# Designed miniproteins, single chains, continued (4), part 83

Each design is a single chain, and the fold is of that chain. pLDDT is the mean over its residues in the fold that is shown.

## One batch from the design tools (miniprotein)

Design m14879
Fold by ESMFold2-Fast:
Structure m14879 (fold): chain A 79 residues (1-79)
Amino acid sequence: SRAEKIERARQQLESAKRMQERKVALGEITEEEMIERIAQNAVNIAQQYDLSPAEVEELLRELGLEEAIPAFRELWEKS
């Protein structure tokens, strides 16, 4: 169902967030690089689950990743 796809996408975005935040904490990437990577993950997840960009943007807002939305929109338009 659509709800199941959204929930799986949410779980993958939460996992991506935790992984990238850990890399920032370890000094492996900058916060700016984390935002870019989250935006790319969001595009891939949207395509994997056939979600609209609006649905993925809402997930990003709910997860406190609103800063990634502009980069996500730019990448989505190029995809």
Scores: mean pLDDT 88

Design m14880
Fold by ESMFold2-Fast:
Structure m14880 (fold): chain A 90 residues (1-90)
Amino acid sequence: SLEELLKWAAEKLEEQMKELGINEPLSQEFIEALRAGDLERLKELLEKHGSVSVQQLLEQLKAEHILETEDLSDEEKRALIEELRARAAA
């Protein structure tokens, strides 16, 4: 489901940030929005902070773990990524 995928994406993003030693407040807000499944907040953050590129979001969501997740089909994963891209571009 969308909520499960967003939760997973938030956890994966948080892991990557910890490994890289990144703890920026804006990145934390982004993770919190993803974890909560708050698409409206996520869109607001993307619109407000132009430094967070759609490409970066897609790269993080396309992390190995999402691609390896058996709970979602490849088509559902692609559809969700495209939906997030479309929302970020709108």
Scores: mean pLDDT 56

Design m14881
Fold by ESMFold2-Fast:
Structure m14881 (fold): chain A 78 residues (1-78)
Amino acid sequence: MEELTEEQKKKILEKLDKLLKLTDDPELKKAIEELKEEVEKAKTKEEVKAALERFAEEYRDKLSVEQAEVLREIYASL
């Protein structure tokens, strides 16, 4: 299991901020903010992947193409 560096964590949080800026749905905004909190508390890349997978599964029908691409970029960086 690979440790999550502070630099990697900052880059992920920056991408989540971009996702938040693309989002007008209040429920989805709250979910993204909760996802940011999970990433901030995460110690490993696996914890971040698990959080992203749960988020993507739960909010699949609410995500735009652009929002889904941001999530995919975060996955690819891990």
Scores: mean pLDDT 81

Design m14882
Fold by ESMFold2-Fast:
Structure m14882 (fold): chain A 78 residues (1-78)
Amino acid sequence: ATVAEVRARAAALLAEYRRLAGENWGSLKRSPAANMSEAQRAALRARLEELLADPLFGELPVETQVELSLLVEALGLP
């Protein structure tokens, strides 16, 4: 895998989270992850865990790492 591929996966995960949350992510008004089904949350958590475990995660832009950290909180990961 390349850093570009990991970045693309991160962007896709963020886009899918925003879609399933039912709110514009650019808004100050965020839909909580509780609006998703447990199956949808589990699928996003699995994808996020794969990204966090990727050895190239630390090579991502700091802004992307921060956004993924916010998803850790939103999806209820430890």
Scores: mean pLDDT 70

Design m14883
Fold by ESMFold2-Fast:
Structure m14883 (fold): chain A 105 residues (1-105)
Amino acid sequence: MSFKELVAQQIAKTNNLEIEIKEGPGGSLYLYVDGKLQLEIRDLGDGIYEIVLSPESTISMDTLIQSALDAAKQQGLDVEAVRYHTGQPVILITPKGKNTAKSVL
């Protein structure tokens, strides 16, 4: 199971949701609940991932961050999660010490 798939499953488990996962171009994962897009998980390469919340999503940013950190812990990965400073519903996940967003913010 890839990290992005484990994040998707951890989000479902933490929120007690029945999710449908669809793969998009470049291996992005799209999560649906009751046919409504909740979020997109993007693999940016180099161990960097981006979670983009749909405007229709009922999942909290704090729950998404916690789910990503829990998924990383399950794979023995040491990661940081940050929200974009513009208030956009985007979470950036990077290996610890490589987080350029944290060093800019």
Scores: mean pLDDT 73

Design m14884
Fold by ESMFold2-Fast:
Structure m14884 (fold): chain A 81 residues (1-81)
Amino acid sequence: KEAEVKELRERSAKVTAENVAAMRAAGYPEELIEKGREVGELLEKILIAKLLGADPEEIKRLEERLREKQEELARLYEAAQ
């Protein structure tokens, strides 16, 4: 499980860095890029928590935070139009 968590974190960090670079090159607003990164970080935390067999209540709290961040991202996207 620890080796799997490390691999997941390394892969996630690489994908996030590549996506951030691509979005910045495409001219996305920095606020939208940062909010997308926050959503990605929460998704990683949820995946790791599930992989490690964390308390269902802890996973539920992370999923609630993810929903809040996804709502913030949607508002930023609407404001950018």
Scores: mean pLDDT 78

Design m14885
Fold by ESMFold2-Fast:
Structure m14885 (fold): chain A 81 residues (1-81)
Amino acid sequence: SQEEILKEIEKLERELLGLLLRAEEARDAGDTASMQAYLDQAREVLARLRELAEQIEDEELKEKVMRGIESAEAYLDALAA
């Protein structure tokens, strides 16, 4: 159902934020290996978020979620650079 899809998206968004925070903390500590592991996990979460977002029937909500994904991808790319 749409409700189940949206709940899963919210769960994955929270998971993504946690992974990006841990990646940033690892970067600040100079732990490149841990940073890379968290970024790899974040990329997997982003891939699942994109698949679920495509299933959103409300076009305005879909666009909002997609913008959030793009923002997170940009942040991840900047952190990895």
Scores: mean pLDDT 89

Design m14886
Fold by ESMFold2-Fast:
Structure m14886 (fold): chain A 61 residues (1-61)
Amino acid sequence: MGEGVAEVDGHKIVVRADGEKLTVEVDGKKGADGVQAIRALGDAGKKAALEAHKKAAAKAV
């Protein structure tokens, strides 16, 4: 299982890669709530989520 972490504006973004499944968590908010929290952070949140995703994918091998 791969896990990547990034931070933006004091918020912690965690992405997990488990095979082809990706899960996103923002400040303990998971699933749809985590995705909405990233949207609320705007482009900075999307960039941080992408960075966390890259780290998770690298660890999933």
Scores: mean pLDDT 74

Design m14887
Fold by ESMFold2-Fast:
Structure m14887 (fold): chain A 90 residues (1-90)
Amino acid sequence: SAEEEKELLKMDEEVAKIGQEVAAKHPETVAKLQAEAAERLAKAKTPVEKTEVIVEFLVELARELDLPEEKIKLIEETGEKVIAYAKELV
């Protein structure tokens, strides 16, 4: 529904804000993990596979930078919902 889509977009915006804060403080670590994710994205053929790579990148980044468990959980839960939504579109 439109309301479920809006909720997912809000969660995605919160994850994006976390990503921006992390990138500002740890640009070298972000660049390294982005390069690794870019190789996986180049091999991904479907929107679902691409979404899975992006989610894995964000979770790995959060773990490498020892983010609070609450933020890691938010990223994981948001990612699971986005992947589920992407699967429904195909």
Scores: mean pLDDT 77

Design m14888
Fold by ESMFold2-Fast:
Structure m14888 (fold): chain A 100 residues (1-100)
Amino acid sequence: SSLAESLEAIVKAIERAKAAVEAGDLEEARELLLFAAMGLSVGRRTAERLGDEELAELLDRALEAVHEAIAALEAGDAEAALAALERAKEYVEEARRLAE
């Protein structure tokens, strides 16, 4: 589905953001996470329109984790950012499975 394809792109953005954090490229990481947050917000609205409460809840949790990662990066806590990104990736992968 179109939503599943969008969620796959978000997973790839999160993986690239993790690599950027590990490389110390915080500007690239932030840009990738803002892209992921935007995509998750759109996906959540789509899930709500379809009445898929489980999918909407997973996307909300993924969005919260992405925002936690951004806040951790702004605080200079790379370890907390990476942990939040791992949680975000897990939620997005589960949401993608439900969207198929």
Scores: mean pLDDT 89

Design m14889
Fold by ESMFold2-Fast:
Structure m14889 (fold): chain A 90 residues (1-90)
Amino acid sequence: MTQEFIDLVIEAARKAGLTPAEAAELVARYLKYQGASDLVALMVAAQVGIRLGGTPKEALAAAERGVNMSPEEQKEAYERLKKLIEEVRK
């Protein structure tokens, strides 16, 4: 994953008023829907949560919740995060 994507996600989460935990969970679901491994989804989602001011423990717990969601919930997260990123890229 590129640093540019992570930076866009941080900006989108901040603009949308998401907590570090909400953002980490959303990113984990987004990445899992795209076919990322559990390890990649956990690492990237945790980094997003930490950069938004969350603790590593809180960010990792939120990322684990995101990874363990149904495919339908992962798809909803993918659509939601995609729209939030598109709003930032305007």
Scores: mean pLDDT 83

Design m14890
Fold by ESMFold2-Fast:
Structure m14890 (fold): chain A 59 residues (1-59)
Amino acid sequence: MQQLVDQVRQALDQAGLDPEGEQLWVQLAVQHNITQEMADIAEEHGYHSLAQMLRQASQ
């Protein structure tokens, strides 16, 4: 679990949070069924918009 968290954080930093990048992260989270975990990580790291998108995608 911790390794996945570190990979997500590193990838978000590299992507620069462009709108297209956010969409790709949402798709990856849905594909791997980790939308809730990624939303919590995004929220803790200050990516509030991404966290909301991930929570909506999990429904």
Scores: mean pLDDT 68

Design m14891
Fold by ESMFold2-Fast:
Structure m14891 (fold): chain A 73 residues (1-73)
Amino acid sequence: MKEKAAEKARRVAEIAERTAQSLEALGHPDLAAKFRELADRARTAADKGVSEEEANRIYEELVRLSQEARKAL
């Protein structure tokens, strides 16, 4: 199941990177920076072999940041 956890983390990294690009284009560089930091951590975790629990925590952080972004927009 490490494969599924790593895939989940990679998906979070991809979503966070795309969201950061969109937020920067919309004039929200502080939010963009938070999403880029999450993307870097998610990618690193996937590369090092993330656990299911760790992948879930990374996903929960994406959800939290997405809620923060919605409040700012």
Scores: mean pLDDT 82

Design m14892
Fold by ESMFold2-Fast:
Structure m14892 (fold): chain A 57 residues (1-57)
Amino acid sequence: MEAKKKEIKEILLKNGFSEKQAEGAVEALYTHPEVAYHELSKKLGEEVAKKLVELAK
């Protein structure tokens, strides 16, 4: 699970997220994936948000 979390975090950082925002988004993807998908799709677009949700599975 740690390797996937690191990969998700790297994608978020490359898309302009801060360290703290990326950490919060990773936690949300594992605890509340539907909510995380909705928030990430608003910021990054549905395609990237869907990819991040799938990586978290």
Scores: mean pLDDT 80

Design m14893
Fold by ESMFold2-Fast:
Structure m14893 (fold): chain A 110 residues (1-110)
Amino acid sequence: MKPEEKDEPVITFEEYTVSPLPELGLAEREPRKVVTVSITLGKNASPELVEAVRELGRRIADLMRQGATPGEINRDVAEYLRKLASLADGETGQKLREAIEKAEEAVKEN
C-alpha cells in the first residue's frame, strides 16, 4: 500500500525551551533551548531512502555532539540533503528535495 502522506520523508527541526522538572523540586533550574529532529518515512520506503535517512541521523548526532546550534545543524543538514538530491534519481531525489524545503522552513521559524 502506498499512502501519499506517509510515503514521503518529513524532516522537522524544533527548537523549544525546556522547563525545569517540578517533580523533584528542581524549579530553580534555568530553562534551556533544545533541538529535536524528527524524520518520518512511509512503511514501504526504498532501501536508498532508508539509508539516506540513517546517514542524516548519524550526521545530526555528530553535530550535536560537537555542540552545534540548532541553526548550524539545520544549515548543515540542508546542505547535505541538497548533495543527496543532486545524486539521487526518481522519487528518492524528489523526496529529498521536499525534505530540504521543510528544513529551510524550520530555519526561518527558529
Scores: mean pLDDT 55

Design m14894
Fold by ESMFold2-Fast:
Structure m14894 (fold): chain A 61 residues (1-61)
Amino acid sequence: MERIKELYEQARAAIDAGDLETAQRLVDELFEEYQKLPFEERLEAGVYLIAAAVDLVIARS
């Protein structure tokens, strides 16, 4: 879970800086880390993944 939160915060910072290439890479890493989690943690982690992905889509629009 710490890694998920770390990647989420880094992705948000990259979006705020306008570095959408770095933000995309961080969202991709967040998705990879999400898939490695035990099933019980995926519900909580999924909220961070969806939030980061939505923010990136909005920033790129």
Scores: mean pLDDT 82

Design m14895
Fold by ESMFold2-Fast:
Structure m14895 (fold): chain A 62 residues (1-62)
Amino acid sequence: MEEFEQRLADYLARHTGLTPEEARRAAREFVEKYGEHLVDGELTDPEAVDALNELVDRAARR
């Protein structure tokens, strides 16, 4: 879980309008809500994948 959270935070900070602090918070909140759907560090649940795409899209538009 920690590796996925860090990778998501790094991705958000690099590819969206979020600051590194905001990206880390968003990644943590995502993992807290959908972390149970991570299998060997990978998202396989379509609902969790859709939520991730919405998070990235919203961050990119702000």
Scores: mean pLDDT 75

Design m14896
Fold by ESMFold2-Fast:
Structure m14896 (fold): chain A 79 residues (1-79)
Amino acid sequence: DLLKKALEAVKAGKLEEAAEYIAEYLRSLGVPEEEAERIKENLKKLSKEKLEEIIKSLLENEESLKEAAERVQKVVKES
């Protein structure tokens, strides 16, 4: 549900809101608050297209907590 909200936010051009939903999703999976906050700040710097790619990647791969967090970090690093 949080990832769906993130996708709708990015489609509406609400990039900061989309980044917040992604961070909340990661925290719901048990990612520490400090790590989720760092990821959120990096996500806010990305383009609409890059944020959409990250959200779609997370939706395609409903993976374990660790794998989901590593995937987000890899996409941010390549941007």
Scores: mean pLDDT 75

Design m14897
Fold by ESMFold2-Fast:
Structure m14897 (fold): chain A 70 residues (1-70)
Amino acid sequence: SHELEKELIRKQVVLGLFQAAATASQLIIERSADNPAIKARQEADLAETQRLIAELEAEIQQLEEQIARS
């Protein structure tokens, strides 16, 4: 349905934003060798962002399967 296709597009956009955020966090971690506190905070934020990415990828896969069966 058009509603499922729109939901898929919305989730794909959000996934792209989280992927960009993860890339930014990785760059900060690489540049924070001299500050272990900043590095630790960014590593924690990156781990949470990666968890959210995995959840979104699973939701996108479920939606793609629903659309394929419709």
Scores: mean pLDDT 88

Design m14898
Fold by ESMFold2-Fast:
Structure m14898 (fold): chain A 58 residues (1-58)
Amino acid sequence: SGITEEELKKLRELIDLDGDGTISEKEQAAFKRFLDVDGDGTISDAELRGLISDLVGR
């Protein structure tokens, strides 16, 4: 888990809290870049999808 609680909150804001609950592939790619900005590479595609699903499912 390379995502901090603060990064998680930022992601939720970037996604679309008021939104349709749909995250595009383009947005997923942007989130992956955002979370991996330090080049840590700790965020896998599966983990990112799970994270987005959890945030949207709120």
Scores: mean pLDDT 57

Design m14899
Fold by ESMFold2-Fast:
Structure m14899 (fold): chain A 93 residues (1-93)
Amino acid sequence: EEIKKKIEEIGKQVLEAARIYGMPEDYIKRIEELFKKISEANLEETKKLIRQILAVVDEWLEENKDDPEKAERAERLKYTVLSAGLLILKLKK
């Protein structure tokens, strides 16, 4: 119960960061759907879902690779997702 609430809060923080960095809503919705699955997932499934979220960010980074400002924002979001993922994995142990 407490762990689920913490995971939901971490997810909200990542989605807010994505909006601040200017990620398109279609990508944000894909990340939101993946975070919703994390709350009920086991440890192995959670690792897989985090990898899928990172893949969405990498897709956005690739689309903007020739735009230095957008690429930098995508890289910052990737770091945010990695940090959030590590916290979630620690909570699910």
Scores: mean pLDDT 86

Design m14900
Fold by ESMFold2-Fast:
Formats: C-alpha cells, structure tokens, sequence
Structure m14900 (fold): chain A 62 residues (1-62)
C-alpha cells in the first residue's frame, strides 16, 4: 500500500475521532471546544485534499 494511502487513512480516522469529540463538547455546552475541534477538522480535510492531489500527480508521472 502507498505511504500516501496510509496517511489519508490515518487522517480520516483522526477526522472521525474529532467529530465524536465535537458532539460530546456540544452536548456539554463547550462551544469554544467545538470551534477548536471544527478548525482542526478543516485543517485535516485540507491535508487530505493535498495528499490526494499529490497522489494523482505521482500516479500521472511518466
């Protein structure tokens, strides 16, 4: 399996973990914590997109 695929899988798991934590923070009324976690999720999503683009560039390499 490609190293990039492993990194994408890891980031997807981190995204899911943060989603669970954000729900728990929201239920506790910790909206500051929710905002922080959502910012982390956006960062992770951007990184996943960058890795996917990098993978496509490598796969298209001659």
Amino acid sequence: MDKIDKEIDKLNKEHDDISRQAVEKAEAGDWSGVDSLLSQQRSISSKIDSLKKTKNSIMSSS
Scores: mean pLDDT 80

Design m14901
Fold by ESMFold2-Fast:
Structure m14901 (fold): chain A 86 residues (1-86)
Amino acid sequence: MSAEEQYSELLKNYNKMKLKDAVQSLLDVARQAIKENAPVEFLKEIDFDLSTLIPFLKNIANEKLALEAEKLQQDVVNRIKELESK
């Protein structure tokens, strides 16, 4: 299943999921998008979602997930820059 397909399925079911499972699924989608060289438009969508999620995780004091999300966001941003610089 592609990262875009996993993301679509996550959006359809996120309100039925526990917060931890929904967050972990989004992080897994981000990792898969980088691995499969997803389009820059999709990477920007993931970057936007992570930009919203990271402050939320910090506010609820989930430091481990916040750190993991920040590292993945940096990888996504670096990949976007690489694609847009060439």
Scores: mean pLDDT 80

Design m14902
Fold by ESMFold2-Fast:
Order: C-alpha cells, then structure tokens, then sequence
Structure m14902 (fold): chain A 99 residues (1-99)
C-alpha cells in the first residue's frame, strides 16, 4: 500500500539521520570545544523531534487513524530535520579541521 511505502521511506530517512548523528558524536569526542558541545546539543534536540515523528506515525497506524496526507507531512518534517543535521555535520567537520 502507499502507507507501507511511505513508512519504509520514513524508516530509511530516520536510519540515515541516526548514522549522521553518530558521525557528529564521533567528531565531538575528538574535538573538545564549546562550539562542538552546542552542535551536539542541537543534534540531540533534532533526534528527539525525529523520534517523536516516528512515534506519531507508528501510534496512528496502530489506531487506524494514519492517513497518506498525514504521513506525507511527517515525511516532509523528517526531511527538514535531516537537512538541519547535515548542516550541523558540515559545521562539526569545519571545527575539527581547524584544530
């Protein structure tokens, strides 16, 4: 179904975000700075938001209230979070390269 396809896209995007967040944490372990601590905190907040979106989709699917339109909006929000984490990753790399 279209719902199953969109959920798979959402899961794959979430996995990509987790992988990128882990890379940022690894860079932060090698680079001890206040700027890096700020980046890690921002990534943590974004990861929490992503988890909330995943939870909403899963709960609504179980209760039979999940629509294709709602799932597309959740996916759009997840894509925006992913872009923000990509920007933070690029910032983390630049800070690491300066040291």
Amino acid sequence: SEIEELLKKLEELYKKMQGLSNEIVKISEETKSPEMKSIVLQVSHLQFSALALMSEAYIKKKTGTLSVAELKEILKQMEQIYKQIQDLYNQAKKIHEKL
Scores: mean pLDDT 87

Design m14903
Fold by ESMFold2-Fast:
Structure m14903 (fold): chain A 85 residues (1-85)
Amino acid sequence: GEELDKSFIDFMEGKSPPSKELVDFFNKLDELIREERWEEAAKLVLDFGKTLSPEARLKLAEMIERTYPNVPELRKAAEELRKMA
């Protein structure tokens, strides 16, 4: 929704701390990556990205590419997010 989108943009611009929903997302993503559950991690990223605006989706894609450059499934998810934006 609009509130989640604004909270994500504000966090990415350094204007606010991450919301609980955003913290929960990153904690779950990190867990899946540590467990080598690549397809579930990619699905989590895509599902979260689909709830965001095009601008927020591009910022999410950029962040995923920077944080997990060596995970091919996440690189593909980030590219899909960019195409949807």
Scores: mean pLDDT 79

Design m14904
Fold by ESMFold2-Fast:
Structure m14904 (fold): chain A 71 residues (1-71)
Amino acid sequence: MQPLVVTIRVEPGKAAELAEALREAGVEAEVASEDEVRALVSEENYENFRKAVAEMHERGIRAEEVGAEVA
């Protein structure tokens, strides 16, 4: 898979928490807005990316992939 910049929409005010969870999981991520995070996803970090998003859902925080583009 080519590396992708994935845009994730979260609940307002939760973008920083998702970005931190992604970085802790080894996925490069930045806060794009109060409710959007951009993450650099590759085959190597895809499982870590999925686990970080799943952790947000376990905490009751909505996190949805809304876009992906080739990095």
Scores: mean pLDDT 82

Design m14905
Fold by ESMFold2-Fast:
Structure m14905 (fold): chain A 61 residues (1-61)
Amino acid sequence: MMKKKELTYDKPVSSREVLEEALKAYEEGYDELIIKDTETGEESKWKLTEKRVEAIKEALK
């Protein structure tokens, strides 16, 4: 089963905050993070793979 986590933002968020939420979702066992912009209705989909999470951890150092 693919597990998806959806986050809704009502304000601009920093790239660091998005990366930290992606790490948290992966640690919680989610396979995909979906970020929704409430002003535009746009969705950003982030696949949470081990390689991407490793790169995110390096970027947050």
Scores: mean pLDDT 74

Design m14906
Fold by ESMFold2-Fast:
Structure m14906 (fold): chain A 80 residues (1-80)
Amino acid sequence: GEEQRKKALQELKDLIVKKTKEVMDKGASPEAIQKALEEISKKLDELVKQGLITEEQAQRIRDAVQQALDSIREQAQQQQ
């Protein structure tokens, strides 16, 4: 139901925040970004499998996270 979807999206947001902090703590390295994206992608695939989100929604979230992490990396390199 909608409650399960909301809970799943909140858990996903919490995971994204956690992984973003881990990327920042590691100096926004390409390796750290790739690992974070892989873990988030696995969670997205599980949510699609459970019917809680669509494949289209999962792809949009993946693209948004990748863009955000790439922006963090760019900013970190520009300030150093």
Scores: mean pLDDT 81

Design m14907
Fold by ESMFold2-Fast:
Structure m14907 (fold): chain A 93 residues (1-93)
Amino acid sequence: MKYLAFAFDENGRVVGKAEADSYEEAREKALELMEKYGGPLGAVVTIEDGKVVSVEIIDRNGQVLLRRDTSGIPESLAPTIAAIEAREVLKSL
């Protein structure tokens, strides 16, 4: 299992990325990326066997705003899927 952390700008575009070996480390890295680059949202993406299995969108306080389980999505599309979910959250703010 592998984790990716992302940070997004005000338009839901990826501005930062990091890899992590645990869910907790990925959350910490997403918060660090949000502080470094600014912007309202971050993401934690769980990867299993080269596939995206979940996407979680968090705010600057680490509150989970959206969680979605996925199937059949390759790791290479993780930034794209995370950005789509971030944009859906931004429409609700």
Scores: mean pLDDT 87

Design m14908
Fold by ESMFold2-Fast:
Structure m14908 (fold): chain A 81 residues (1-81)
Amino acid sequence: MKISREKLREAVEKVVELVRQGDSLEKAAQKLAQELVDEGYSNEEASLLARAGYVGARLVLQGESLEKAVEEALKELERSV
């Protein structure tokens, strides 16, 4: 998979931003998955990255650092492969 730590950080930040704009975590992750498919990611890659972004964003919204959230999102991504 061509999913970098930096792309995962972007995914976490995107989900956080969408939630701050009024979306639920679930809706934000769905929007991210669609955006990733539109960017040329496969449905499988988009789904994995969106789930990881969801996990990371949830931690950021609970007061965790972005760095810690990205680490946990990476673990979720690895668990899904």
Scores: mean pLDDT 80

Design m14909
Fold by ESMFold2-Fast:
Structure m14909 (fold): chain A 56 residues (1-56)
Amino acid sequence: SLEETKATLSKLLRIPEEELVDAVSGEPLDLEARKAWLSPKLGRLVSEPSYRKHFA
C-alpha cells in the first residue's frame, strides 16, 4: 500500500518516488532550493490528466 501510494503520487507530481519522500519529509536544509524545485511541479499537479482522474 505504501509503495503503491508513492507510485501514484510520483506520477501525479512528476517527482521520483525517492525524491517525493525527501521533499515532503523536510530533511533538506536548503529550503529555498527545495521550494524552487517543488513549486513548478505542484503548479503542474492540477493540469495533469492523472490528477483529475484520481481526484475528480
Scores: mean pLDDT 52

Design m14910
Fold by ESMFold2-Fast:
Structure m14910 (fold): chain A 83 residues (1-83)
Amino acid sequence: KKEAEEKARALTEERIEEERRLAEEYLAKAEAEKDLEKRQRYLARAIAHELRAVAYETALELALKGKKVGGSEFEKELAEIIE
């Protein structure tokens, strides 16, 4: 039981790190980009990934408070909102 909870938490933490890494990567691409239109596309992607990271952090906090958060519908809805 404790091991299963610990693994689920680790997977969520890994997802948060992944989203933060992607946000940082797109921000770096935006800073290096000379084309204003492409720069705006990279900035939008950086913001979207940072918002996803914050959403997963909030989901983890709610789960720690005993609320059921996550799953395919959660992922789908989150993607729709950030798109």
Scores: mean pLDDT 76

Design m14911
Fold by ESMFold2-Fast:
Structure m14911 (fold): chain A 74 residues (1-74)
Amino acid sequence: MSSAARQAREHIALGVEHENLGKEALKAGDLAEAAEHYRRASQHYRDAAAAVSDPEAKELLLKRAEEAERKAEE
């Protein structure tokens, strides 16, 4: 229980950090760096979704991953 919950929370935190880094890179005009950070954010949200058992939380994390993946295409 605690290990899986801890792992999910860590991946969510890393996903948020990479989204923030992607925003900073985009603001600086570094499109390639922004895309890389958004790809990493998407992967962390998918890993978090795999670590949670609540279907609603899993669906929300997967939607966040899809959004980050779309931003990486810019």
Scores: mean pLDDT 80

Design m14912
Fold by ESMFold2-Fast:
Structure m14912 (fold): chain A 83 residues (1-83)
Amino acid sequence: MSELEKLEEEVRKNPDDAKLWIELAKKYLELGDPERALEYAKRALELDPDSVEGYIALAEAYGALGRRSEMLRYIARAIRLIG
């Protein structure tokens, strides 16, 4: 079983675990699928709206899509959460 298939199975079993959705978003970014990464990063932030990692994944996905204004907005949000 691929690492991605294993992670998708873990998300299916634990759909309320924001960290698993962030890991899934990161995997899709590594695979060059920023649209899916964006979807999964948004799901993680719905579950944990104060997730620094979630905002970083969201910003990376927007950056990969060429959406610079959204990328910078979510980087700024992540920085504010760090303090």
Scores: mean pLDDT 86

Design m14913
Fold by ESMFold2-Fast:
Structure m14913 (fold): chain A 79 residues (1-79)
Amino acid sequence: SERHRELGEEYFKKGQAYFAKKDYEKAAEYFGLSRRHFLEAALIAVEQRDSETAKELVAKLKEADANLAKAKEEIEKAK
């Protein structure tokens, strides 16, 4: 749904903002929320047989996953 895509984008931007502030715990939280919403949007697109939208949302999901991994790496370095 458009709401899940919108929330995914919003949380991704919040994750980036916290990562830039070196608040890696909050960055990981928001990238995780972004990932969840992009996954839900992608599943809805697949169910609706909208292959192009599904492909785009899977790409956004992968970006959220990559940024979540980077935030987790920075958390581990701080221990």
Scores: mean pLDDT 87

Design m14914
Fold by ESMFold2-Fast:
Structure m14914 (fold): chain A 73 residues (1-73)
Amino acid sequence: EEEEVDRLAEEIEAELKAKGLTPSQAANVAAQRYMDALGKDEVEARAWKRVAEKYSQPMADAGRQGAAELAAA
């Protein structure tokens, strides 16, 4: 199960990379596909969620940094 999700996630990442999407665009596409797969195919949903989380990580890190700067002011 998890091994299949990991394999599918790698294939999805390779496909999105081949399309030349930015991390933000890739995260948005993956999040949309995760929602579409939710309740229909759990393996596909998990794979898309994993890709969305990976590509959204830089934005999450930027958000935490911004919050820290605001708290320090």
Scores: mean pLDDT 69

